# Designs tried in a protein design run: designed miniproteins, single chains, continued (5). Part 24

Each design is a single chain, and the fold is of that chain. pLDDT is the mean over its residues in the fold that is shown.

## One batch from the design tools (miniprotein)

Design m16808
Fold by ESMFold2-Fast:
Structure m16808 (fold): chain A 90 residues (1-90)
Amino acid sequence: SEAYERAVEKIKEIITEALEKVQELRDAGASKEDIQSTVAEYGKKALEFIDSEPELTEEEKRELRSKVAYIMSLLIQGKEDEAKKILEEL
């Protein structure tokens, strides 16, 4: 659906910002706890966006939530290249 495509685009924007912020934190020598906190903040933003979208079906919301959770898990594990690949396949 058009709503699904718009939601995917917005999720990609949020997660791209998360990736950029995580890289900035790593370059600055930030703690694992600070990186995990940042990933959790952006994950929350993406999930709250999905839940608030009135035109998405419950099936579309479940699918997007699952994919976002997986990408966030990869970022917490330091698997940025894998996270980017999943994001591109979204």
Scores: mean pLDDT 86

Design m16809
Fold by ESMFold2-Fast:
Structure m16809 (fold): chain A 97 residues (1-97)
Amino acid sequence: EEIQSLFSDLQKALDNDDLKTALTTLETILKKVAGPHFERTPAGALTTLLLMHVGEEYVGKFNVLLSKFLDKIGFDPKTVSDSLTLSGLVEKLQAAL
């Protein structure tokens, strides 16, 4: 329920081209999904963590929102290293803004 509310907030931020709010909302989602392991969780584990917390339908919705955000900031997800953590991903996205 809390994560679903954050998805709505992320969608609104993206619709308003408020990329700074979109990034902070995305970071909050990632921190809630990864919990105390946010700084150590590999970015590649994100889909599995989302599936465990929100189920398959919401994973699909999240991927659409994430893709829209990445397109708006001009970030290529193919540049993400296998060693990159969720916190490291957020830092790279902040730098791309």
Scores: mean pLDDT 78

Design m16810
Fold by ESMFold2-Fast:
Structure m16810 (fold): chain A 81 residues (1-81)
Amino acid sequence: SARAEAEAHLAKAEEALLAGDLRAAARHAQEAARLAPRDRRVLNLAFAILALGVDQGKSEEGSELALSVLRAAREAEAALA
């Protein structure tokens, strides 16, 4: 189900954040956002991606990736309405 797929992507995004893998975290967060755009964990992942980007000296890349997560959620929510 879409919910089960969203849960898997949320878990993988969290694992990627713990591993310091900024790009993998963003990729999985974007897929979770498309599947479950109203899940508050999507917003939490976007902020965590921003924080990781700052920590790694990649604040511009982190900001672009976080924005991509939020855009994916917005587009998925718009498609539902």
Scores: mean pLDDT 87

Design m16811
Fold by ESMFold2-Fast:
Structure m16811 (fold): chain A 86 residues (1-86)
Amino acid sequence: LEELIKQGKKVGELIHALNAERRLTPEELVEVDYTAFYLVQQGKLSKETIDALSPEERKELAEKGRQLRQELIAKYADEVTAAANA
């Protein structure tokens, strides 16, 4: 839980910094959130890493981040179901 909180803080700080430099559209915010989520899980999250990504690379990493988040949600749902039956 502590590690997830730290990861969430890092993602939030980075998105805040990017949004402060330019206003992001809702689509851009969702894309950057998933991309940052994937990168933090890989231990590679930085503003420099995100800034260096091409639009195609950002989209690809965002899709990977979306899939990874869905996997974690499914794992959490299974954990909650197991706890309810314990």
Scores: mean pLDDT 71

Design m16812
Fold by ESMFold2-Fast:
Formats: structure tokens, C-alpha cells, sequence
Structure m16812 (fold): chain A 70 residues (1-70)
């Protein structure tokens, strides 16, 4: 499945609710980087891109949120 820009932004909001404040700057960078790749984006490309910005635990939470908005 592929995420639209709107779904990607919703996933970012959902992930932010599950992460501490100190993770929010990195999460914002990950969302911006993924959006810059173009939409729609595959889950595989999303995982590759966000893993450059987020810890493994943060990335797992973001990917779970992405699956929830699909």
C-alpha cells in the first residue's frame, strides 16, 4: 500500500501522541523528508527514509501509526 501526503501527515500526528516531546523535532524532520520524496509513498520507502531520522523504537511507532491511517 501507498500513503498520500494527507495520510503521512496524520501518521505523524498519531506518532507524536505516543512519543515524548524530545522526539518531536526528529519526527517532524522524518515527516518532511518523506513528503519531499513525493506522494504517494510506499511503506518500504517510508521505512527507509524515516530510519535516517528516527531511532528504531521511534520508527516502529511511526510505521504502526502509518498502518492505522491506511
Amino acid sequence: PFLTAEQLEKAGVRAALQLPDESHARLGEAVRAALAKGSPISLAELEEEISKHLSPEEAEIFLAAAREVL
Scores: mean pLDDT 84

Design m16813
Fold by ESMFold2-Fast:
Structure m16813 (fold): chain A 61 residues (1-61)
Amino acid sequence: SMLEELEKLLAENIALTPEEYKDAARKSAQQLLDYLRQKNDPELVERAKAGAEAALAALRA
């Protein structure tokens, strides 16, 4: 599902995040995933996924 893809992308972002910010990143990721599950809006999930992909690309640059 798109939510599973987003969860994987967020996990990859967290892995590349500096250690001192990892806990905050995990908390924010969990809050976002919970919000998206409650809303059940595929377009919001696609937007979140695009944002996570862009952030991951920036972290890997």
Scores: mean pLDDT 84

Design m16814
Fold by ESMFold2-Fast:
Structure m16814 (fold): chain A 64 residues (1-64)
Amino acid sequence: MALLEAIVTSALMSLGVPFDKALKAARQAIENGAKTLEELARESAKIVGVDPEKVLEEAKKIEY
């Protein structure tokens, strides 16, 4: 969903990932089958090489 893509892209950017790389990682995670915020955070984190728990924490702050 476009909303989850936007949330995770913003979370990755909050951790210092550039916008183009963050957006590409979020989209790739969705294509890889991520369906929940937690799956999308973990999969995108693996793609960019950051801590998946930190991505999830930042994503939850945006959702809140």
Scores: mean pLDDT 81

Design m16815
Fold by ESMFold2-Fast:
Structure m16815 (fold): chain A 68 residues (1-68)
Amino acid sequence: SAIEELAKALGISKETATKIVEEYAADPADVQALFDALARHVSSSNPKDPSLAEIQRLIDRAAAERGY
């Protein structure tokens, strides 16, 4: 599922990935702040982590899976 792919891409649990998608649908501004922090952390700590574009695509897909 898109949520499982998102969880793997971010290195987080499926439950946390689901929460991120729900927060994105409810308040995009809050999730953008979280994403900026995550992108900074990912870029600094793991050079093999997926690009922001790939993460954004997975979120859009996961949101659609949740009916958003």
Scores: mean pLDDT 64

Design m16816
Fold by ESMFold2-Fast:
Structure m16816 (fold): chain A 80 residues (1-80)
Amino acid sequence: MKTVRQQAILEEASLTVAIMALDQEYKLTGDPVAKEMRDQLQAILDDLSAALKAGDDASVQKLIAQGQVLLDKVRSYLAS
């Protein structure tokens, strides 16, 4: 069983890689959808970092779930 901290570290890694991929897409295409998704992932990453510092495990779990939904949308977008 993973701890909440271990799950958060894996989520931060996934969010960071997706942000980098969307930043590359935006630089190549200028697509505002890529920029919007990048900015939304960055906001989740920032909120996740803040929740971890506060020791708010409930907020951490909610942010991981929100991040996963957005990551699935990002993967669909990049596969198009």
Scores: mean pLDDT 86

Design m16817
Fold by ESMFold2-Fast:
Structure m16817 (fold): chain A 93 residues (1-93)
Amino acid sequence: SLSPGTREDVEARLRAKVAEILENSDIPELRSAAEAALVALETALAPSGTVKRTTVEELTEDGKLVRREYELTSTDGKLSSQTLISEEVTEAE
């Protein structure tokens, strides 16, 4: 059932959904999550052994900004690891 180009079609559709979030949302946490999802997708679909880093920012109910940096590794067309490198918690402005 997999035809040549099916991978590119799925990737394009996922990228389009991320772009829609980035274009239609001014919420920083949603934009940060969308950017991180795109990096994860690109890493998973990259050649085996590709390493990329991404940062996700989240505003908590307590008014704190949580910034997490992850290291992503690809193997055989999927994410083989997602390692938390750093976590910083600061007071939101």
Scores: mean pLDDT 73

Design m16818
Fold by ESMFold2-Fast:
Structure m16818 (fold): chain A 98 residues (1-98)
Amino acid sequence: MEAVELRLAVEDLEFTIKKSNELFEKMKNMTPEEKQELLRKYVAERQKRLERHREIMETHADEVEAELKAAGVTVEDLQKRYDELRKKMGELGKKRAA
């Protein structure tokens, strides 16, 4: 169960970083109204993704855990990846604030 939670957290961070970069680049040439619409679409997409993650935790957690074990992926591997992505998020935030 813990490994599945970490795997989904890693996937959420990867999605957030990817979309954050895409949105930042697209928004450079947009009006305030276009930016608001793009942000609404992003929020809706992320909500659907989180709903899928909840379903995986409730109905498919054992399948994901079995896949991770078969691939030799440990909780420690997932924690390292999560920490790396968190650091990358922090660095991107600092770069955009400056």
Scores: mean pLDDT 80

Design m16819
Fold by ESMFold2-Fast:
Structure m16819 (fold): chain A 80 residues (1-80)
Amino acid sequence: MVEALRRQRDEFEARVEEEMKSLSPEQKEKVRKAAEEYRRALDEAIAAIERGDSTAVLEALARKQEADRRIQEILEEAKA
């Protein structure tokens, strides 16, 4: 579980770095803020797994999904 989430973080960082290469400074700032929410949620999920807090894991994963959706929306708007 924890190893899978850490792999997701590495894959996420590589994806964000690649996607941001084509963005304006303003769009990069929006992605950066959403990416920080994603990282925070992922770190919360890992910490909750280590504590054995199943409810906190589900809540953190839901926040992670929401942050990822926002990043996707920003990237789609940037290409429109």
Scores: mean pLDDT 81

Design m16820
Fold by ESMFold2-Fast:
Structure m16820 (fold): chain A 99 residues (1-99)
Amino acid sequence: NEEFAKEILELAKKDSEAAAEKLKKATPEQIVEFLKLLAKENPELAKELEEFEKLVLENPEEVLEAIERALKEAEKENRETTIKLLEAVRILVEEILKK
């Protein structure tokens, strides 16, 4: 849902913890839409985010490794907003994998 993705992205810019809380209740499909929107704003991360989208749908257990890879790349490029958004997504995925 594109509207959900936009709402979460705007919330993450103000409060990444609140964004993560909303994402905890999201479906895998909603998470994929959020990641697609994030990739549009950060083209250099598009490849990593595409891999993450596939993993969310097929192998949720591998999703954390893909997020960690994307986070490291964002840190090297000093993309503060992207780092905060990826941290929110990482927290969300950790919560999903607990259940």
Scores: mean pLDDT 66

Design m16821
Fold by ESMFold2-Fast:
Structure m16821 (fold): chain A 61 residues (1-61)
Amino acid sequence: SPDAQLEKLKEELQKKLKAEQAKINAQLAAGKISVREATLRLLQAMADAVTEYIEKKRELQ
């Protein structure tokens, strides 16, 4: 069903977001980026995840 497909999509996007967060945090810990830059990149990753969810939800409706 579309609802079950959306639930799976949420889980997949959450996993992708956690992986991107881990990558950004590793760069921060290595001193390659500032706290400000890490925050902006995390916000962008969240925005990208929301955008992908909206686009995929639209395809199912």
Scores: mean pLDDT 85

Design m16822
Fold by ESMFold2-Fast:
Structure m16822 (fold): chain A 108 residues (1-108)
Amino acid sequence: MKPVLIVALEYSEKLEKLVKEVIASGAPLGIIGPQEVLEKLKPLLKDYKRFVGGAVVDSLEQVVNYILHYEKLIPYEKIYLVGPKDDIEKIEKALKGKVTAEIVRVET
């Protein structure tokens, strides 16, 4: 099964629901986002054997650079962008035509 990446720009019920759905699917999971958001997700990930890791990212530029670097190394099936509409649109525009993975918007 191909891995998925969740870009968690802010904590929300939609983010928690998405993380639980990915865990239930059994897909290998990477998560990136601000430290505060990742700390809130730790209890959901503690027992998930297919959590492949995460990274603290503090800016939209760091998000874009992470995705462009790791997309070449990891065959992501989907990249979920979870957060405010304006931030999602900026990331999606920066990635347009540069990634093979399906980009899925989850506006909070």
Scores: mean pLDDT 86

Design m16823
Fold by ESMFold2-Fast:
Structure m16823 (fold): chain A 71 residues (1-71)
Amino acid sequence: SDYERLEKERKLSEELFKEMEKQPITSVEDALKLAEKFYEKMVEAGFITPEEAKENLERFKKALEEYLKSK
């Protein structure tokens, strides 16, 4: 049961990551929208809570902003 859930999570992550590679990211907002969809799918699959998704998205946003500032 838990093993099947973990496998579904991994496959979902891989498929969404492949989708992100197919879409051009031209701005921070585009990157954030793709990350938001990723976390929304994880919530739908029951792997994380909506609150955890928000925290992960905020961490991703800050990491992305910091990365862009370093350029």
Scores: mean pLDDT 71

Design m16824
Fold by ESMFold2-Fast:
Structure m16824 (fold): chain A 70 residues (1-70)
Amino acid sequence: STPAEALARLLRELGLDVEPGDSEAEIERKMREAGVSEEDRERARLALRLRRLLEEMARNGEEPPDFTEL
């Protein structure tokens, strides 16, 4: 799964109608409108920052972290 798919699954578990293609601004707006807790919004923002980092690394030709080698 992509980081965007993982984030969308997390947000759907919180009862949000989100898609993997939603922008950070769209996700933040949906969280505010749905009354998501501050704790869950902070968790979602951390996931959004990770997604952005992984997308930026892929764009720059950098190797993403291999979580299977832990």
Scores: mean pLDDT 69

Design m16825
Fold by ESMFold2-Fast:
Structure m16825 (fold): chain A 63 residues (1-63)
Amino acid sequence: SGELLARQAAARLAAQRAQAQAFADDLREISLLQMDDTPENQAKIDITYQGIFDVRLQTLLNK
């Protein structure tokens, strides 16, 4: 049924959005550091991003 599929898609999207919101809060703090535009802050942001990306990719690749 199309209605059931639409409901399931909406529920999944809502759950994904809620989790993305928690991550967005963390990313917002990183963005604030970028506003200061110091090379030290930029390096810290880059390292943090690379670390998260690498760990997540490695986990997904293994699973």
Scores: mean pLDDT 67

Design m16826
Fold by ESMFold2-Fast:
Structure m16826 (fold): chain A 80 residues (1-80)
Amino acid sequence: SPLLTKVETQLDTIESRLDQLEADPPENAKEVLLDIETQLGVLSIAIAVQGRTPESEALWERLDSLYTRLSALRSRLLPD
């Protein structure tokens, strides 16, 4: 659907942002990571309301993968 296509585009943008953070972390990496986490949360709601197509299942898998990448990158850049 057109809405799911927009979600795919936004996930592609987040993936690119994570790639950039992995390659060249900026001084404000903590703020960028928090912004990405917030955007993933918004996209999870957008996917959830579509909730029943093969396309939405693929988007859930992408979202989970991006959360995993975000968690790993946070641990690397902002060790606790």
Scores: mean pLDDT 82

Design m16827
Fold by ESMFold2-Fast:
Structure m16827 (fold): chain A 92 residues (1-92)
Amino acid sequence: MADVDKLIELAKAVMKDTLAIADQLVAKGDYDAADAQVRISGQVLINWLDEQARRYEEQGDKDSAERLKKLKDEIKELTKKELERIADRMDE
């Protein structure tokens, strides 16, 4: 139980850093680099959360697996929103 909380906090920290880097790239006008940063880092994080959820399911810890799946869906939506925001800035 305590270990899944550490994984969740780590995933949130990685996403926060990814968004901060993307914001700096957008501020410089490096929209292609910002899109790539969000897309690649988001996909890596989603894949990692899927693998962690699978491991918890194999161990019979359904509650931890569901928490990681929920976080994955949240990160997927956040990644989509950020990519849309970057695209909107490119169209301005």
Scores: mean pLDDT 85

Design m16828
Fold by ESMFold2-Fast:
Structure m16828 (fold): chain A 87 residues (1-87)
Amino acid sequence: MREEDLRRMAELARETTRRNVEEARRLGEETGLTEEMEELAREAERAGEEAVRLAEEGGEVGRVSGYVISTVGYGVEAEILARRARR
C-alpha cells in the first residue's frame, strides 16, 4: 500500500498546486498585484513539483507533506495580499 499511498499524495499535490497557482494568478488580475501574485504562483508551483517528484521517487511521507503544506502557505499569502489590496 505504500506506493499507492504515495501516488495518491502525488495526485493531491498536483491538484492542490494547480488550484493555488490558478487562484494566485486570478487574484493578481483582480487586484493589479500581478508581479507579486505571479511570484507566489511560481513558488507554489515549485513546491508542488518537488512534492510530486518525492512522492513518485518513494520519498518520506513527511517530506512530501511538507512541500504540500508549503504550496498551501503560498496560497494563503496570496489571499492575505489580496485582502490588503481590497482595503
Scores: mean pLDDT 77

Design m16829
Fold by ESMFold2-Fast:
Structure m16829 (fold): chain A 91 residues (1-91)
Amino acid sequence: SELDRLMEELDRIEDRLTALEKKIIATGSATPAEVAEIRALIARAEELIARMRELLAQQPPSRETTLYQFRLLALRSLAYTIEKMIAKIKA
């Protein structure tokens, strides 16, 4: 489905953001290239989340739609955390 395709792309973004988060936590640092990559991944994730929300709004409430919404909330939480970490590194 379109939802599954979008979720697969979000899963790839989540994997990469998680790897970058792990490196930042371990080293206390991020290169300008890594910061640029994180910003691009978060921007792409927001586009995909907006599209998924539009599709979910068109579907009747179900367990499946709720689980998709939980996945989107979790990814937004990860993105928020990474952005806060980058802000501290730049200071």
Scores: mean pLDDT 87

Design m16830
Fold by ESMFold2-Fast:
Structure m16830 (fold): chain A 81 residues (1-81)
Amino acid sequence: MKKLSEEEKEEAIKLMEETLKKLKETTDPQEAARIAREMGEKLSEVLPEEVAFKLVAAVWMAYETGDERLLEAAKRYLREL
């Protein structure tokens, strides 16, 4: 696996944070699904597909459960890669 640059990690973290904020602001399930899909597509441009998928799942679970610790865990996982 190619080692991720610190710039790529910080851009991914910013995208995750902005996406969770947008998800919290929507009341439309179809719009929420679209926002999550767009995050996955953008993450897959800079991250391995497996990593991108895990990050999308973590942000989605943080949104569904309201537990922001899931987002913090995902950020730590990404920074430790």
Scores: mean pLDDT 79

Design m16831
Fold by ESMFold2-Fast:
Structure m16831 (fold): chain A 60 residues (1-60)
Amino acid sequence: SLEEIAKKAVEGARKANTGAAAGAAAHELYQLGLASRETMLAAVKGEGEEAAKAVEEGIK
């Protein structure tokens, strides 16, 4: 459920802002322990290469 909430938050950020904003939101949620790496990557998969790379780099 927390991972689903995190995914929806990232999707919301993307719809309201750029893919970079979605990547930043996903990174923050991962740092707070609200979602797994796999959930973050899945949430940004359709949002473009830039967002996906931002998330992948941030969760390293």
Scores: mean pLDDT 61

Design m16832
Fold by ESMFold2-Fast:
Structure m16832 (fold): chain A 75 residues (1-75)
Amino acid sequence: LPSEEALEKIREGVKYRNKGEEAAKRKDFDKAIEYYQKAIEYYTEAVKLSPSEMAEAGLKQAEENLEKAKKMKEK
């Protein structure tokens, strides 16, 4: 189980990933990229504090979302 500190980092990661997804839906890819980068930072800290499938899956999802947002911005 993730530590309580890691769970707080996961919650912040989820929050910023959701903000990134909302920005991407509005085609605001600059904000989507910014929010996904913040999500990656929080998930990375969560993995560092307490590796878990939840934190690692969140990190992977945020990284994939960041790559998609960058590609959509350049199209």
Scores: mean pLDDT 83

Design m16833
Fold by ESMFold2-Fast:
Structure m16833 (fold): chain A 94 residues (1-94)
Amino acid sequence: DKEKEEREKKLKELARIQKERFDVLLNSPYLISKLELKELGEVSLEEGIERAEEELEALKNAKAGDKLTFKTVIINSKGKITLYEAEVEFGEPK
C-alpha cells in the first residue's frame, strides 16, 4: 500500500529530525538545568517536519548562559503529532 508506506516514511523522517535535535541539545557545550513544555496542539505531519527542521537550525545556534524558547514536536505511539513550546535554561559550558 503506497499511501501507508509514504506516511510511514514521513513519520520516520520526523522521528530522525527529532532525535537529531535532541542529540544537538545533549552534545552542545552547555548544561541543561530546566525544561518546561507548554502544549500548543496537534499539527499535520508536514507541518511537524517543517517546524522540526526550523528548530534544529535554531538549536545549532544556541549559546550557553541564556534561556532559549523553541518549538518542538512529539509523536505518540498512535502517530499523533503534538507541537510544544519548550523553555530551556542553559548553564555554563563544561
Scores: mean pLDDT 71

Design m16834
Fold by ESMFold2-Fast:
Structure m16834 (fold): chain A 102 residues (1-102)
Amino acid sequence: GAAQVDEAKALLNLLKSTTNTDEILAAANQLIDLLKSTSDDEVIDLGLEAADLLLQRAEETGDEQIAKAALELAQAVLKSSSNLANVNKAIGLILQAMGLLL
């Protein structure tokens, strides 16, 4: 619903604005919990955007904790998604995040 979309948008905006690893991990975990409680495609799309953002950030910083958060968030998106395009995007992000954790 609208409240879950607003929460997902707030979490994504926090992820865009913070450089603090603990805040990033806390926001990612909140978004994972939100994804577990939703069938809303708009929340799922925001989760995909957040996972991609964290993956880019992990690539830029070499931070394995952020790479792990990107992996877990992409896995949560995959589990919540019934849309083939979102499933395929989530799988791609999972594989890229796993590559950073090798």
Scores: mean pLDDT 86

Design m16835
Fold by ESMFold2-Fast:
Structure m16835 (fold): chain A 75 residues (1-75)
Amino acid sequence: SAPSQEELEEIRREIEKEVEEAVQTLLELGKPELAEIFREAVERVLNSSDQSVLDKLDAEYGPALEEAERLILAS
């Protein structure tokens, strides 16, 4: 069955929490530009009805997003 509205709200809260923790990690590492790119990328994905947003983000910010992910996962 499709996820309930309550389940979608729970998932959204968990994503928002993880995003905020990741952004804080990047800021603590002295990477504010990566923190901004990461936040913008997540916002575009969450607010998009079109999967092509992933291709556009990879084209514009691929290396920066890969660096951000590596730093977040290492922390």
Scores: mean pLDDT 77

Design m16836
Fold by ESMFold2-Fast:
Structure m16836 (fold): chain A 93 residues (1-93)
Amino acid sequence: DALKEAIELASEGTYYHSLAQLGSLDPFSRDIARSFGLMMRAILENTPIDFEELSKELEEMSKKAKSLNTPLGLKASELYEKASELFKKLAEE
């Protein structure tokens, strides 16, 4: 299910991006980052979305995460890029 995979990738990307910005791997920072990931998932599952617009937004988020030049930022960038590609395919169906 491409939609479920895209939502999971966007949520994971948000987790790693948030963790990269917090700059800490302590349990509290992980819990905060996890909360942002869950929030992204809840928004995408419960709100009507424009797949084309969301794909473009995730592409921009990928660029922002990559610009942090950290391992977690690079991981977030890859996850956002994959999510963007899946939402773009969903928009073309």
Scores: mean pLDDT 85

Design m16837
Fold by ESMFold2-Fast:
Structure m16837 (fold): chain A 67 residues (1-67)
Amino acid sequence: GPKVLVVAAPTRELAEALVERLKKEYGLEFDAVVFARSVEEALALAERLAREEGWEAIVADALGIVG
């Protein structure tokens, strides 16, 4: 299915920097990118998008903390 990246970051600037890094260093491509302010919010949003909308959801934390 379509792939979505859910980025947990305290600011949009940090989230955008992580997305650019993932694209440039790892060649990762996503059909959509969604921003969340916390890892907890990102995990909840990823579950909802996968369950209700059929997205293949991947969560990334701009601060390097996985919860």
Scores: mean pLDDT 77

Design m16838
Fold by ESMFold2-Fast:
Structure m16838 (fold): chain A 114 residues (1-114)
Amino acid sequence: SLVEELRRIVEELRKLKEEFQAALDAGDYDRMIEIARKMIEVLERALQLAEKHGLPPEVVEALRSLLDQFRTLLEQLEAHKDDPAAARRIGRQLLALMDGFISLLERVIEELEK
């Protein structure tokens, strides 16, 4: 079901978030980039599911907006990975976007279960 697929996506994102936080804490910016790329693949699957199942346009647009912001920050992280202060700041912004994406998907799941 859509709910089961979205729950698996949320679980994958939570695991990737924990791995990203660990890489950030270790100052492993190359590892952060690898994890962020995997996150984009998961976020793209979430958007495809939302579009395929005809979720409300405001939900689809919110997912697209978050994905676009995530891509932009990842490009900035890749450009500044040799600047620890910039990399840490961008990493924290990526974590905040991940929290926003997880929260949005959890709200969608709650609405689908009503």
Scores: mean pLDDT 89

Design m16839
Fold by ESMFold2-Fast:
Parts: C-alpha cells; sequence; structure tokens
Structure m16839 (fold): chain A 118 residues (1-118)
C-alpha cells in the first residue's frame, strides 16, 4: 500500500492531537497549558495540510478557524468542557471531510486513523 501523502500525514497528526485533548476532557485530566499546546500544534498541522492539498482546503480552513476560536476561549476561561467537546467533535468531522475530498476514497489505514477522530 502507498504511504500517506505529506498533506495526509499532517491531517492524521492533527486528528491525533485533537483526540488527545478530547480524551483528557473525558477522563477529567484537563490541563489548560497542555491543551493549548496540543491545539496550537494541531492548528499548525492543519495549516500545512491546507497549503499542500487544495481539494481539502475549504474544510481545513473552517477547522483552523474553529480551533482559533476554541484556543482564544480557553485562554480567556470562557468555554465549558461541554462546549469544548462539541467544538473538538466539529473540528474532527471537518478533518474527516477534508480527508475524503483529498482522495477518491480513503485507504483502509487512513479511514481507521480518521475514524478514531470521530
Amino acid sequence: APAPSEGMQHLIEAARLLLEVKEAIENNNFDKEKALKLLEEAKRHLEEAARLEPAGREELEKAIELLEELIEKIKNNSISKEELLKGLEEALLLILKAGARMTHGLSVEEVEALARAV
């Protein structure tokens, strides 16, 4: 099977980072500083994916904007855990849609990696 593209690798890593934040919230192990670091890193990966992959760019730009809003609300202590979880789930769905647009159909490995994000 072909290795994932550089753009797809950034997409998978962004999803993994968002899942780590989601798991920390669900396990009541939320650390604001760690969450901000993970979300900023996820945003960087999505920006690189959007640069490399014009087909998925619209969905990725929406995900980036959503993450910027979540980051600012966390910094300002103006977001509930429930609102943050909903935002993360929306970002993960946008990532899944971008992945689908980047390919005619995701490989089994790519589907498994992104499905774990939804």
Scores: mean pLDDT 82

Design m16840
Fold by ESMFold2-Fast:
Structure m16840 (fold): chain A 84 residues (1-84)
Amino acid sequence: SAAKQRSQELAQELADLIQQLKEDAKTGSLSDVQQKVQQLAQQLSQRTTALMTSMLGPAAAAQAQAFGDRLGQLFLEEAKKIME
């Protein structure tokens, strides 16, 4: 249940970031928005990897990294669709 709750919190944080990017895209420069999106995707991947590693332990570090990378990629892909 704790893992499910944290997954829901991360999903909500991701949804909120996507919503904010939709608003920023209407008034910001495209290059600045793209740079911010890249930075946020990288931060999300790193934070998720660190969180999963702390929960699963060092033996599962590769699985934690893969999960974090997938979330970062998902965020980047969704943000690119919104910016088009």
Scores: mean pLDDT 73

Design m16841
Fold by ESMFold2-Fast:
Structure m16841 (fold): chain A 100 residues (1-100)
Amino acid sequence: SIEDEIRELVERLIELVERLVEENRDKLSPGEIALIERLLQRTREALEREEPVEEIVKLAEELALAVYLQLQKHNVDTSELEELMRELGRLYKEYLEQKE
Protein backbone atom coordinates (compact mmCIF):
# COMPACT_ATOMS: atom_id res chain seq x y z
CA SER A 1 0.00 0.00 0.00
CA ILE A 2 1.04 3.65 -0.31
CA GLU A 3 1.04 3.84 3.52
CA ASP A 4 3.60 0.99 3.58
CA GLU A 5 5.71 2.80 0.92
CA ILE A 6 5.68 6.00 3.03
CA ARG A 7 6.68 4.05 6.19
CA GLU A 8 9.49 2.30 4.27
CA LEU A 9 10.75 5.66 2.94
CA VAL A 10 10.72 7.15 6.48
CA GLU A 11 12.75 4.11 7.67
CA ARG A 12 15.23 4.92 4.86
CA LEU A 13 15.30 8.57 6.05
CA ILE A 14 16.19 7.40 9.58
CA GLU A 15 19.05 5.25 8.20
CA LEU A 16 20.31 8.15 6.03
CA VAL A 17 20.23 10.60 8.96
CA GLU A 18 22.11 8.15 11.23
CA ARG A 19 24.77 7.75 8.50
CA LEU A 20 25.04 11.54 7.90
CA VAL A 21 25.45 12.19 11.65
CA GLU A 22 28.16 9.49 11.96
CA GLU A 23 30.05 10.75 8.85
CA ASN A 24 29.90 14.38 10.08
CA ARG A 25 30.25 13.90 13.87
CA ASP A 26 33.48 15.96 13.91
CA LYS A 27 31.63 18.92 12.30
CA LEU A 28 28.49 18.83 14.47
CA SER A 29 28.35 20.26 18.00
CA PRO A 30 27.16 18.04 20.90
CA GLY A 31 23.97 20.15 21.05
CA GLU A 32 23.27 19.70 17.31
CA ILE A 33 23.82 15.92 17.62
CA ALA A 34 21.53 15.76 20.70
CA LEU A 35 18.75 17.63 18.84
CA ILE A 36 18.98 15.31 15.82
CA GLU A 37 19.10 12.18 18.06
CA ARG A 38 15.92 13.32 19.91
CA LEU A 39 14.09 13.84 16.58
CA LEU A 40 15.36 10.45 15.32
CA GLN A 41 14.03 8.75 18.48
CA ARG A 42 10.61 10.45 18.14
CA THR A 43 10.35 9.36 14.48
CA ARG A 44 11.43 5.77 15.28
CA GLU A 45 8.89 5.53 18.13
CA ALA A 46 6.08 6.81 15.86
CA LEU A 47 6.92 4.10 13.28
CA GLU A 48 7.13 1.37 15.98
CA ARG A 49 3.73 2.41 17.43
CA GLU A 50 2.23 2.47 13.92
CA GLU A 51 1.09 6.09 14.38
CA PRO A 52 -1.05 7.64 11.61
CA VAL A 53 0.81 8.37 8.35
CA GLU A 54 0.10 12.11 8.75
CA GLU A 55 1.96 12.17 12.12
CA ILE A 56 4.86 10.07 10.79
CA VAL A 57 5.27 12.39 7.76
CA LYS A 58 5.14 15.48 10.03
CA LEU A 59 7.89 14.03 12.28
CA ALA A 60 9.97 12.98 9.24
CA GLU A 61 9.73 16.52 7.81
CA GLU A 62 10.79 18.03 11.19
CA LEU A 63 13.73 15.59 11.36
CA ALA A 64 14.82 16.26 7.75
CA LEU A 65 14.60 20.06 8.18
CA ALA A 66 16.68 19.97 11.39
CA VAL A 67 19.33 17.77 9.72
CA TYR A 68 19.33 19.91 6.55
CA LEU A 69 19.84 23.17 8.48
CA GLN A 70 22.63 21.77 10.69
CA LEU A 71 24.51 20.15 7.78
CA GLN A 72 24.16 23.27 5.58
CA LYS A 73 25.85 25.34 8.36
CA HIS A 74 28.89 23.05 7.92
CA ASN A 75 28.79 23.02 4.07
CA VAL A 76 27.90 19.31 3.98
CA ASP A 77 26.26 17.96 0.80
CA THR A 78 22.54 17.37 1.47
CA SER A 79 21.55 16.23 -2.07
CA GLU A 80 20.63 12.68 -0.95
CA LEU A 81 18.47 14.05 1.91
CA GLU A 82 16.76 16.52 -0.47
CA GLU A 83 15.99 13.76 -3.01
CA LEU A 84 14.54 11.47 -0.34
CA MET A 85 12.31 14.29 1.00
CA ARG A 86 11.13 15.09 -2.55
CA GLU A 87 10.12 11.40 -2.92
CA LEU A 88 8.35 11.48 0.49
CA GLY A 89 6.42 14.61 -0.58
CA ARG A 90 5.34 12.92 -3.83
CA LEU A 91 4.13 9.77 -2.01
CA TYR A 92 2.31 11.80 0.67
CA LYS A 93 0.53 13.85 -2.03
CA GLU A 94 -0.59 10.59 -3.69
CA TYR A 95 -1.75 9.27 -0.28
CA LEU A 96 -3.87 12.40 0.32
CA GLU A 97 -5.41 12.16 -3.19
CA GLN A 98 -6.45 8.53 -2.49
CA LYS A 99 -8.10 9.59 0.85
CA GLU A 100 -10.22 12.31 -0.86
Scores: mean pLDDT 88

